# Designed miniproteins, single chains, continued (5), part 11

Each design is a single chain, and the fold is of that chain. pLDDT is the mean over its residues in the fold that is shown.

## One batch from the design tools (miniprotein)

Design m16351
Fold by ESMFold2-Fast:
Structure m16351 (fold): chain A 95 residues (1-95)
Amino acid sequence: SMALKELEEEVKEKVEKFVKDGNEALKLLEEKLKKGELTEEELEEFKRQFEGSRSLLLGFLDKLPEDSEVKKEALKKVEELEERFKKLLEEFKKK
């Protein structure tokens, strides 16, 4: 339906922003880790922002049908960002 296509486009835009913002933030944190400048406070701040944004995004994804390609791609991208952050946390703990 046209309404479904409009919803899918809105979700795509939200996913693209979430992925872009998340990757840019993680890149900065990863560079700080390499330089020995990364703090626990910065990791906690990223976690709060990420969890908040993720919760909002998942709310939009729940409006899409289970077999939606947009929903599947979005969930995969969220998981990839979560794994990237998890790896950063593990590397920080080794310091």
Scores: mean pLDDT 85

Design m16352
Fold by ESMFold2-Fast:
Structure m16352 (fold): chain A 65 residues (1-65)
Amino acid sequence: VRVDRAVVGLTAETMARLAEASLRSAGEDPVVTRDGDTWTVTGATTTVTVKQLDENTSEVTTVRY
């Protein structure tokens, strides 16, 4: 299992949409869910969790199996 963490200057929604688009481009069919300030993008081998930290910043955690 590979885990990557980063803080990005994007809203959680924008980052989640980019993660979704990236996984679709890789041939996956990701499921996007939202729970409050947290977005989860779940693919076949990859899960991306994005949490809103402030108005313009989010934390991205990518887990690859």
Scores: mean pLDDT 85

Design m16353
Fold by ESMFold2-Fast:
Structure m16353 (fold): chain A 79 residues (1-79)
Amino acid sequence: EDKAEIDRIFASLEAELTKHFSPEAVEAARKVLDEGRAELDKLIAEGVSRQTIANKAVAYALRAIGAALDVEIQEEKAK
């Protein structure tokens, strides 16, 4: 099931980020992943191809990593 596959990938990413990033950075990533889950649920309901869904899931995962890094950069600049 596409939803279960996405949930597994995003949960694994969130767990990995939690090991290496601040709680604020993880929270920023989680917001992006939550947005991704909402959009992908709509695409699944619309019958979009599994390949398109997989590509978008990867794009959201990369955006989540970027959001976590952006928080770290902002924290560094605040010092």
Scores: mean pLDDT 80

Design m16354
Fold by ESMFold2-Fast:
Structure m16354 (fold): chain A 83 residues (1-83)
Amino acid sequence: GEAEKYLKKAEEAAKNNDPRVDEYAYEALEATPEKDLPEVEKRLKEIIREEAKKLGFEVSDEDIEKVVEALKKKVEAEKEAAK
């Protein structure tokens, strides 16, 4: 599905230190049906953890949750603007 395509792009971007990780994560969340949201959020948390590890940052699970919540709020804000 569309969410899977963007998740793969986000994974590749994170591995290559590509700043478009946030853009691809946003697109994945936007394309995700509500019922599939927990599975997509889980994969996004893994992507963020991998990127932080590659950059040498020590991040907590709470820090990762905050990043995912910020992306979700951005998706909601852009959906409101598109009305």
Scores: mean pLDDT 77

Design m16355
Fold by ESMFold2-Fast:
Structure m16355 (fold): chain A 83 residues (1-83)
Amino acid sequence: SKEELIERAREFIEELEKELKEAEEKGNTFLTKQLRKLLEKAKELLKEIEEAEEEELPKLELELEILEGLKLIVLGVNKLTEE
């Protein structure tokens, strides 16, 4: 449902904000820059979901899944750089 997708997007934004704060506190410039970009895109997507009609929801759900996947890639790249 639209409500479930909005909740999922909000939870994702909250996770990004927490991880961004930790990255900033540690002085991790790469992670801070990438997480900030993802957060901006996630906030734009949330607005699109809130304004969307039911028929548009499958596409927006896929876009959220892509952003979630990009976060995992960013964290993985950061981890490989540290090791």
Scores: mean pLDDT 86

Design m16356
Fold by ESMFold2-Fast:
Structure m16356 (fold): chain A 74 residues (1-74)
Amino acid sequence: SALVRQARAVLESARRSTDPEQLGMAFAHLVGIGLEATRRKLPEADIAAIREYAEEVARLYEELSGERLEVPEL
């Protein structure tokens, strides 16, 4: 799906960043993509993939900033 490809591009960019602000923005973007995927009733596998990407970015953010980001229900 186009949304999963977009989410993966955001994740790949986030993996190259050491800036907490960029990671926070990437996380917000991934959450937005996940909510849109849920609204459009994409397959559960696609929504799960986007959620996993958001969780990875949240983990990177916590390691760098010490602050926890919570992934919402999608």
Scores: mean pLDDT 87

Design m16357
Fold by ESMFold2-Fast:
Structure m16357 (fold): chain A 55 residues (1-55)
Amino acid sequence: SEVDKVAREIARKLREIGDKVDKAIAIAKEYKAQGASFEEAMKKGFEEAGLKPQS
């Protein structure tokens, strides 16, 4: 049904966003472990995961 199609598409989009968030966290943790500041690590995580920092 159309309702099921909408539900599947929402779930798919949320999963894609979740994957990017997880990637950003992993990248930020890596930079933090290498001695970067919290702000630097967060910025790098967002940029490299394909999530832009505050514009």
Scores: mean pLDDT 80

Design m16358
Fold by ESMFold2-Fast:
Structure m16358 (fold): chain A 76 residues (1-76)
Amino acid sequence: MVKVLGVVVPPNITVKRAALEELGKAVGAEVVLLYEDPSVTQDRLFTASGSSVAEAKAKIDAQVGPKAVLKEIIQL
């Protein structure tokens, strides 16, 4: 099973790549997806697992909703 971490942040927040990589490794993820959503006021974290990165990502996309914009994909 492949695990993916989704991180949703408010607009104008700077997130360091190193911090995202450490967080992803801590949860055992193979990929970290960084999203920005102007409707959120606090960071939101999601994990999903699937038989592939694409399947796990589809589960994250369903949870973050249509206002979340993908900013970065980090392969671990």
Scores: mean pLDDT 83

Design m16359
Fold by ESMFold2-Fast:
Structure m16359 (fold): chain A 78 residues (1-78)
Amino acid sequence: EIIEEVKKRMKELGIDEDEIEKIVAYLKSLKVSKEKLEKIAELLIEAAEIRQKAREGKISGEEARKKLDEIVKELEKI
């Protein structure tokens, strides 16, 4: 359920299918609670959206790097 929702949201954001498959495989490999899985999924979707915005020139590479670093720090706490 969560995995299918993640796929749909990332596809709607225009994320590359290969990246979606890698993220889904990673989420399926995690032996964590549903609550932690949902938090990790949200952070990974945010990271993918930031990368897409950088590719489209909507944000600078420097801004994208800063935002991604914040997401990585949040993931480390989970």
Scores: mean pLDDT 82

Design m16360
Fold by ESMFold2-Fast:
Structure m16360 (fold): chain A 99 residues (1-99)
Amino acid sequence: GPFDDPVLRELQKGDEALKAGNYEEAAEHFRRAVELAPGNVLAWEGLVSAYRKAGKLQEAADVERRLAERTREMADKYGSPSLRRFAELHERRAEELAA
């Protein structure tokens, strides 16, 4: 029904795990949200945040690169300067996390 959104449930569980300091659990929930809805930017941002807080900087960089690649593809498809700038921002964040 309209109150049983699996993406929203995984995002809520991820946020609750982040607040509790359970960063590995948070990453699992945000990863599921990305798998269910790869267009949901909040799911990607939650996953990056969870890996960063867990000290998994390489995994956080990998997620930022995947988000940048996906956003670049959408920018090219729709001719969006805003999406292109967003992709460039996430590419830069991935480089900074991997350094």
Scores: mean pLDDT 87

Design m16361
Fold by ESMFold2-Fast:
Structure m16361 (fold): chain A 72 residues (1-72)
Amino acid sequence: SMLTPGKTYLVTLRLPEGDARSLVNKVEEVGGKLVSIQGGPNGRLTVQFTASEEREKALRELGLEIVSAELL
């Protein structure tokens, strides 16, 4: 509901501690383009992707919280 299907966003996700590599790989598999990653207790993953209902569902199923989304 935060993202409009067909629009391209720069999305910042909360990165859980400990398993960054597995989550990055899964985000790329659902069509996200990795832009940046920050580890630690305030971990962040920034990805560029074109929104769709299937991609948003996939991100939620990965347990990734959307912190911010910037329309490109």
Scores: mean pLDDT 75

Design m16362
Fold by ESMFold2-Fast:
Structure m16362 (fold): chain A 71 residues (1-71)
Amino acid sequence: MKEEKIAELEEKIAALERALPNSVDKETVQKIIELLKEAIEKIRNASTDEEVNRIYEELQKKIDEIVKESL
């Protein structure tokens, strides 16, 4: 459900923000937090489960690219 996806992403943001002070790559972590926040806004505006899934998949791909770039 839409609310479950939002709650999951909000929990990830909270975890990343708590870990940020001890992170070796704070810039990468901040960029991921911003992507998660944007995804939450898009999901809130989504009208179908298919659109929610597309937003979530696109988010995962963007995060994977950032993580790969960070090596």
Scores: mean pLDDT 78

Design m16363
Fold by ESMFold2-Fast:
Structure m16363 (fold): chain A 62 residues (1-62)
Amino acid sequence: PTYRITVPADNEEAHAALERAGAVREGETTFVLEGASETTARVIVHDVRKATPDADITLERL
């Protein structure tokens, strides 16, 4: 499955965490995580939220 993750454009910690997890940046606020399970995608988003708890982060299955 492929997932789209949206994060704030100016949040370097969120961007770095998503890139380390293997997500590909597709825009200023958008990352794509391909070939992950829903559980893996949720864990990645949870870890990003722990680093940036006030950030508006969304996860969508494509």
Scores: mean pLDDT 79

Design m16364
Fold by ESMFold2-Fast:
Structure m16364 (fold): chain A 100 residues (1-100)
Amino acid sequence: VLPLLEEARRLALEAADRALEKGHIEAAIKAVQAAQYADQARQAAQQGDLQSALQYVDQAIEYLQEAIELLKDSDPEAAEQAREALRLLQQARDQIQAQL
């Protein structure tokens, strides 16, 4: 699950950078928050705290969904990067739940 969380964090930050370059400040903030929660989920999972990891993944998913809603009409390419990050977080969530 750690590689999924790291890749999701990377893609969320790329979406944030793209959104920021185009002046979509709110979307960029949401994507950065998602990346931060993905990193916290990775750290919790690495320490064996799967319950906290699951909660952090759920928060990261929520923030990415908000970023996607803000970007889908204004920057479809940034929205697609955020959607790929969301897909990886959903896979990570399923893997964490299977280990509980």
Scores: mean pLDDT 86

Design m16365
Fold by ESMFold2-Fast:
Structure m16365 (fold): chain A 100 residues (1-100)
Amino acid sequence: SAEEAVEKIRELIDKAYEEMKQATDPEEIINIFKRLYKEIIEILKSNPDLTPEQIDEIDRYIFSKVQEIKSKLTPEQKAELDKIFDNFAKELEKIRQEKA
């Protein structure tokens, strides 16, 4: 169901965020984000019942967590993360438009 998919995505985001807070290696933080984004995209593609509004809620939730983690990174690491986040945001927008 759409609601179960949203809750599962929120749990994945929360788990990834806790893992990133415990990570001492910036490369580990980047790899956690890559894994999280892949898992979220797979759930979104597997759940056609998700509305554009629910996708927007997920996007906003991820954005808030990304901004908090970025405050702890170097400028070079922030640039790499911004590129990864931009690519993820573009994939979310494609999925959102396909459901509109």
Scores: mean pLDDT 79

Design m16366
Fold by ESMFold2-Fast:
Structure m16366 (fold): chain A 99 residues (1-99)
Amino acid sequence: MEVEVESEATGDKERGEFYARQAVEVAKEIVRRGGLSASTARGVTYTDNSTVVEEVNGRKLVLSLEVEPGTARVTLEEKFFDEEGKEQSVSVTAVAREV
């Protein structure tokens, strides 16, 4: 079976592109496993319809999963401060579907 993937990012473009790649890989893994569970390279395990909050280098990442038969939607959100000290955000959604 082939897996189709779509990704969308809002906010910071460079960070959005990086997180889009991460979200795509997680969504693909969930679909390939039949929606049971997925793990990141950081060893975080996910269950269906779960939200995980992680702190990486003092930054708060929120990862949300919505899993259905043959489909996984992964959303990653980060809040950070730019070089001027202004609060910024980035949000990325990836959807993987069996074809």
Scores: mean pLDDT 65

Design m16367
Fold by ESMFold2-Fast:
Structure m16367 (fold): chain A 79 residues (1-79)
Amino acid sequence: DRRTVARALEGLARAAKSYTPEQVKAIAQQAIDALREAGVSEEDIKRFQEVADKAIELVSQGKRDEAVELLRKAAEEFR
């Protein structure tokens, strides 16, 4: 459900604060697999992936605060 997506995005936001881009990408992939198993719609999974990809790029640029804000704002959409 949508709350599962919100929790996954909040988890990524915590990871984005201190982990490497590669670690954040691995966590995002695990989250996508879990969302599919939970029966989340492909539309919501795609939205999660789009936000995760943008956040990973921001982390790779050293813009961790921007990545965290992006992920938290996206999580609010699913509450």
Scores: mean pLDDT 85

Design m16368
Fold by ESMFold2-Fast:
Structure m16368 (fold): chain A 89 residues (1-89)
Amino acid sequence: MEIVKELKQAAEETLRAIDAGDVERAVELSKKVIELMKKLAEKYPELKPFIDAAIDNAETLMKLGRPEAAARVYANAALQAVKKIERLE
């Protein structure tokens, strides 16, 4: 499924940007991850509580001045959501 592949790719790129120390790129990529995760929750409503919890956690980290940690939370949550969907198929 195209959205699952796109989400996995965006999440992996976010983690690579974090590992490279490019926080600005990681934050921008995490915005795309959030949009894709919201679309995924529309298609798989059973994932919505998991996705909402990940967003709340990352927003808390942003308020604490930890944008890199927030981006990492989004990327890891996206990869976990992909694994959950792969298990459903």
Scores: mean pLDDT 82

Design m16369
Fold by ESMFold2-Fast:
Structure m16369 (fold): chain A 83 residues (1-83)
Amino acid sequence: MEEERRKKEEEARKLRERAVETAEGAARHLFDQGDKLRKLGEVDPSYMEEADKLYELGKQYREIGEKIAKAKTIEEMEKVAAE
């Protein structure tokens, strides 16, 4: 019983580390896409709003990564991701 619990804790830790890395990578990618859309926004204002949304989404992914880093279980990580 305790052995099974330890294996689940180890699995959760590895998934948490991967999720944090994924969230950080996604945030960086979103910031890059936001810069590109901002340039398009100079021609079409609708893309300027989209660029702002990508920047905000990038910040949210970074914050989610921080929250996931503090989570101990897969369920806690899924709860954070639901935001």
Scores: mean pLDDT 74

Design m16370
Fold by ESMFold2-Fast:
Structure m16370 (fold): chain A 98 residues (1-98)
Amino acid sequence: NAEIDEIFEKIKEIISKLTPEQRDKAVKILAEHLSKVDDPELQRLAEFLKKKKNMSVEEIEKYLDKIKERINTLSPEQQKQALDALKEALKEIEKISK
């Protein structure tokens, strides 16, 4: 899904510019929205990320890649839910960098 790819690229770009505290906030926002997707693996990853602090840019990118890989294996309806969740997360994450 090209739109999912574009959103992940934007999230990675923003995260690379954030301070450690802002990165923690961005990860929590992303996890909160992903937990709404009807997929147990994405929900498990979201709960794990909610508990994490002081993640490096490289560590966050690793988890973003895992999330994207998982989304690509889901049904079209679940991919639509994930896309909507990512769009909402991106809006909130953009506010952190301003």
Scores: mean pLDDT 85

Design m16371
Fold by ESMFold2-Fast:
Structure m16371 (fold): chain A 74 residues (1-74)
Amino acid sequence: SEEKKLLEEGIKELERWLEENLEPEEREELRKRAEEEAEKMEKEFEKRGLEIPPRELLIYTALSGLMAERLAAE
């Protein structure tokens, strides 16, 4: 599907940015946090009786949000 391909490409681009701009330890912390947030999102969709998006999409969404927070928190 086009949506899956766009998501995969977006994740690869984000991962490249993280590789170039963050230390390995910072990248791992962000990934762990994104996985935690993705799990919370899955629980919220379940509670609302909504279709649960692919985990990769939730992780990407969470990671993007966490990066935005870090950039804003100077």
Scores: mean pLDDT 76

Design m16372
Fold by ESMFold2-Fast:
Structure m16372 (fold): chain A 77 residues (1-77)
Amino acid sequence: SVRDEFMSLSEEEQKKAIEKAIELLKAIAEDPRVPEEVREKAKETAKKLEEHLKNKDFEGALDVMLEFEKWLEEVNA
């Protein structure tokens, strides 16, 4: 599973992956070509990821990312 693959990474690689996800979500939130609903969800998700990073809750951060991915699949269906 994606969770098993992520949790098999080193703490530094897990942190780097979450930091990259935050960067991408912030870019999505500021892109006027992206639908407003997706921009708002990206902004919310980035804030949640930043909070999990501060608490060193990398597994919780992954859950937030998987929730966003599932939501995107539903909106684009």
Scores: mean pLDDT 85

Design m16373
Fold by ESMFold2-Fast:
Structure m16373 (fold): chain A 61 residues (1-61)
Amino acid sequence: SIDELEEEVVRLTGELGGGDSAEETRQSIEFLRNSPSTEEEVLKSLESAVGLLRRVLERRR
């Protein structure tokens, strides 16, 4: 589930072409997953990111 959300965030960030690059986003998520954050906190952060990125992408198109 977290792995799937990570790939989705990286994909959407790359597709938007704005902000951080897909590679930079992947590195940031890897850092977050290795931080003292709980699995639930990481999951919620990634779910929020996916929701936000999808909303931005839909409005742009």
Scores: mean pLDDT 72

Design m16374
Fold by ESMFold2-Fast:
Structure m16374 (fold): chain A 70 residues (1-70)
Amino acid sequence: VTLSTLLQRLLAALRQRFSGPLGQRVVDTVLDAAARYNNDLNAVLAALGQRVSPAVYSAVVALHQALLAQ
């Protein structure tokens, strides 16, 4: 499984978990960070943590960990 595939799975999970305007905002933030960091998932998550609330960041990290466990 490539880093790009993991990022795509995370984005799909984020769209499912956060519907509506909040979901779009989180997805846009991840895509912006991915473009800046060449899809380096760790750098993307670090950048997201600076741009979203701690609660949203914790939810995204939990989704990422759940995807890695599968």
Scores: mean pLDDT 69

Design m16375
Fold by ESMFold2-Fast:
Structure m16375 (fold): chain A 65 residues (1-65)
Amino acid sequence: SLEEKIKEALEALKKDPKNKEALNFLIGYYARHGELEEFLKYLELMKKLGLKLEPLKEPQEPIPP
């Protein structure tokens, strides 16, 4: 369920604050639901950790222009 996914993402961040998958999920969820405060909270956390959003699949080569 969605509640379980949110809980798992939060627990994953407590265990590993560099968990990009959990941050990406939470940011996307709150953005889609118009929760600006929560969206900014997790976006700031991601940036504070030096993480960036990644494409669905990361290429081993640099992305062409």
Scores: mean pLDDT 70

Design m16376
Fold by ESMFold2-Fast:
Structure m16376 (fold): chain A 80 residues (1-80)
Amino acid sequence: SMREELIEEAKKLIEEGEELYKELVEKNAPYTKLATVLAVISEAELIIRIIKTNPDVDLEKVRKDLENSRRVLEEIREEL
């Protein structure tokens, strides 16, 4: 289902974000990059909770939010 797909995409973002955060810490990255990655992880966790608890959530808006978060992680990763 679309709900299951979006939950899996959010889980992937959390995993990728945690890996990226570890790399950024090892490379002594600026605080702003660390904070941005943690914000993406936190938002993905909140999205999972919203999908699981709110049957009326706008799944297309959630998809776009997850796509935006992925782009943010990719941009930071490219700067490594």
Scores: mean pLDDT 89

Design m16377
Fold by ESMFold2-Fast:
Structure m16377 (fold): chain A 100 residues (1-100)
Amino acid sequence: SLSIEEILKKIKELLDKLQEYYEEARYGDDPEKAAEKAVEVLEELVKLVEENKDKIPKEVKEEIVLQVKTLVEAMEKDPRIPEEIKKKFKELLKRLEEIA
């Protein structure tokens, strides 16, 4: 079982990776591939939060939801991102909102 400190560290690492792939999707040479990698990272984040929901403070869960929502809303507005990927982002965000 992971300690709360280890869980929070992993959450931060996944949020940082999600931000990196978001920036690569927006400014890099392969927006679609970067967006697909962002979905993979977000899925890992959602699973980590779901598996450890009782250990994570409510305030931290709300901060995660806010950060992810901002990113998902920005990607939703980007016409270069495929609609199938946008749908996956929205489904993963909904799962996070249901945990918080």
Scores: mean pLDDT 85

Design m16378
Fold by ESMFold2-Fast:
Formats: C-alpha cells, structure tokens, sequence
Structure m16378 (fold): chain A 69 residues (1-69)
C-alpha cells in the first residue's frame, strides 16, 4: 500500500540521519526500492556496533519496526 511505502521511506530517512548520511538519503531510498529488502540496512547497523553501539541499536530498532509491517 502507499501508506506502507511511505512508512518504509520515512524509516530509511531516519536510518540515514542516524548514520550521518542525510546528504545521501535519496541513494538509501533507491537501495530500498531496488533490493526490496531491509537486509542492507540491518548489515549497516551491525557495522556500527563497535564504534557507536547507540547508533547500531537505533538502526536495528528502525529495521525491526519496518520489518514488522
């Protein structure tokens, strides 16, 4: 549904903000649309665990919430 697509895009925007990639938010949205999968963003969350565990947790929580839809 359009509502689901908008929620997914908003979640990706939030993940880009957490990662400090706000200037590349459209590229992240394009990745979501191309792969039709949140696994790329889950892997990104994993890469933050040693450097910034709070950011890793925020990304993981956003992915989990979006996957629940």
Amino acid sequence: TDELIEKMKEGVRQMAEVAGETKRTQEWIDILEEYNSLSVFRALGETFKEQNPEKAKQIDEIVEKLEAY
Scores: mean pLDDT 72

Design m16379
Fold by ESMFold2-Fast:
Structure m16379 (fold): chain A 116 residues (1-116)
Amino acid sequence: ALERLQAAMSRLIAAMKVAEEREQSPELQEALERAKLAIGRMIAADEGLTLSDEELLALGERAMKVILARAADPALASPATRAAAAELSKLSDEQLAEKLREALEEVERLRPEALA
């Protein structure tokens, strides 16, 4: 469970990184915003916080900036995240949005089981 969650998180981080580095289609922008909101919800649930959707989105955006800054640092970036980012950089915005949704859904599915 934990190893599968870590792999899914590496794919999600890679997809978000590649998405932020390019000029985004509306579909890719929507997928990225949904990922930010979901990250905010996961953090709020872990901390026992009851937040509005606006506060959840802001929390997710702040968390994403920290995660992506670490992914951009060669000393801190995992080999798995770098390999995934290289593969995802070859995809269209439509394909990347789909991969971002898939990775997010996998993280959301695995997270409750891995942290139980």
Scores: mean pLDDT 76

Design m16380
Fold by ESMFold2-Fast:
Structure m16380 (fold): chain A 70 residues (1-70)
Amino acid sequence: SSVTEKLKEMEEKIKKAKSEEEVLKILDEAKKYGEKVLPKLSEEERKEFAKEWARVVETANEVIEKIRKE
């Protein structure tokens, strides 16, 4: 699904982010993308989106914690 591919792309961008501000900006972009596409998705596609979104959020939390620790 192009929707899950977009979230995976955003996860990779988050992994390369060098500041908390950069991570939050990418998360905001991902959230806005989700808000735009979710009403157009089937129930199964929404479940796939939720699963990939959880990974994006987990990765963002890990990167922010690492940045804050340094």
Scores: mean pLDDT 83

Design m16381
Fold by ESMFold2-Fast:
Structure m16381 (fold): chain A 87 residues (1-87)
Amino acid sequence: GKETDEGLARLAEQAEKALEELKKAFEEGASLIEVEILAGVVHLIYGVAVLVATKNPPGEVGKEAIERLRKIAEEAERILKEARAKV
């Protein structure tokens, strides 16, 4: 219930920080390997959140966190595709 929602909200916050690091690295011209690792961190957080939600059905706050995480993961994927297109 509420514990699951709080956990998912914390995962969304961590994913947001990881996405900020990814964006900064990409803007600064980091290597493809660094961009792939940072995008991987975002995708891992999203995967953990989906697994948590599968085992413990979320309430409204948790569902909002999952939607936020999906958008964060989609943005990380777009950055990764752009980085890969440059090589």
Scores: mean pLDDT 88

Design m16382
Fold by ESMFold2-Fast:
Structure m16382 (fold): chain A 68 residues (1-68)
Amino acid sequence: ELDSLMEQLKDAVAAGDRERARELTVKIAELLGLSKQQINALMKTLDNTSLDNFLVAVELIVERYKRE
């Protein structure tokens, strides 16, 4: 479930577990139906920003999905 994956992602970010955050983000992105190109862009963002900023970006994507 999306909500369960988001809770797990928040826990991974709080723990500083970048590898777990990557794994969970791929699962969230696949559930949202993001393309392989969009998933690759998210992974590059994860590598180039703080986990806190990355979590905010993922939350905004999920919010947009729920509104549209």
Scores: mean pLDDT 81

Design m16383
Fold by ESMFold2-Fast:
Structure m16383 (fold): chain A 72 residues (1-72)
Amino acid sequence: MDEELDEGLARMALGVIIASGESQDVIDTARKILEMALKLKDRKKRQWLIQKALSLNNDTPPPSMADILKEL
């Protein structure tokens, strides 16, 4: 089912971010975004959040949770 697939994708995305050597702040922000994504029923919003988490890096300051919520 879509929820199980998106959970797998979120775990994979977190693993990639951890393996990339990003800072703990980036990893913590990505984890929070992915946890929020998995609680959403809208698949398009879930996919957007997963991609948002994957785009995080040390060259760009991580978005605040408030900024993410206003785009949902």
Scores: mean pLDDT 72

Design m16384
Fold by ESMFold2-Fast:
Structure m16384 (fold): chain A 94 residues (1-94)
Amino acid sequence: SKEDLEDQLLALRLEMSRLLREAAVPEDLRTRVEQLLAGLLNAAGKQDTEAIAALTAELRELIDEIGRLDPETAARLRALLDQMEAVIAQLLAS
């Protein structure tokens, strides 16, 4: 259901937030990721495809910046973002 997909997106966001804290990602980068994730969930709920595309692209660029400091954490964040994109695609198809 749409509610189940929205719950999956929230769970993935919370997992990314936890990973950022546990990996000691610099506060400025962590804050920017958190803001973009909040925007992405809001855009997904509204089915705003242009905002989803823009926010996802910005998140990928920010994860690449994190990867210059911590490649392992960046790889894990990319995997979680890929899962979020798959759930969003299901939400948009529903």
Scores: mean pLDDT 88

Design m16385
Fold by ESMFold2-Fast:
Structure m16385 (fold): chain A 87 residues (1-87)
Amino acid sequence: SAEEEEKVEKAKEALKLLEESRKLFEEGKYEEAVEKFIKAGLLLSSPPYPSEEEIEETRKRLLEDPSILEEAIDHGIESLEKFLKSS
C-alpha cells in the first residue's frame, strides 16, 4: 500500500507538470514545454535513469516538430488520468 501511495503521488505530480507543459505549448513556449515534459518523465522513471546525453537527444527530438511534443504531452496526460481514475 505504501508503494502504491508513492506511485499515485508521483503520478499526480507528473500530471501537474504535463498540464503546465500543455499550457506552455499553447503559448508557443516549446523549449519550456519540453523541460516540463522531461521533468514529468524523469519523475515517473525507475533506475537505471537516462543519461544527460539521452535527455539532450530527447530534448532535440521533441523540438524538431511541434506535433511530436503535442502527441507526447497528450498521450502522457491521457495515460496518467486513466491510471489515477483506476487507482
Scores: mean pLDDT 85

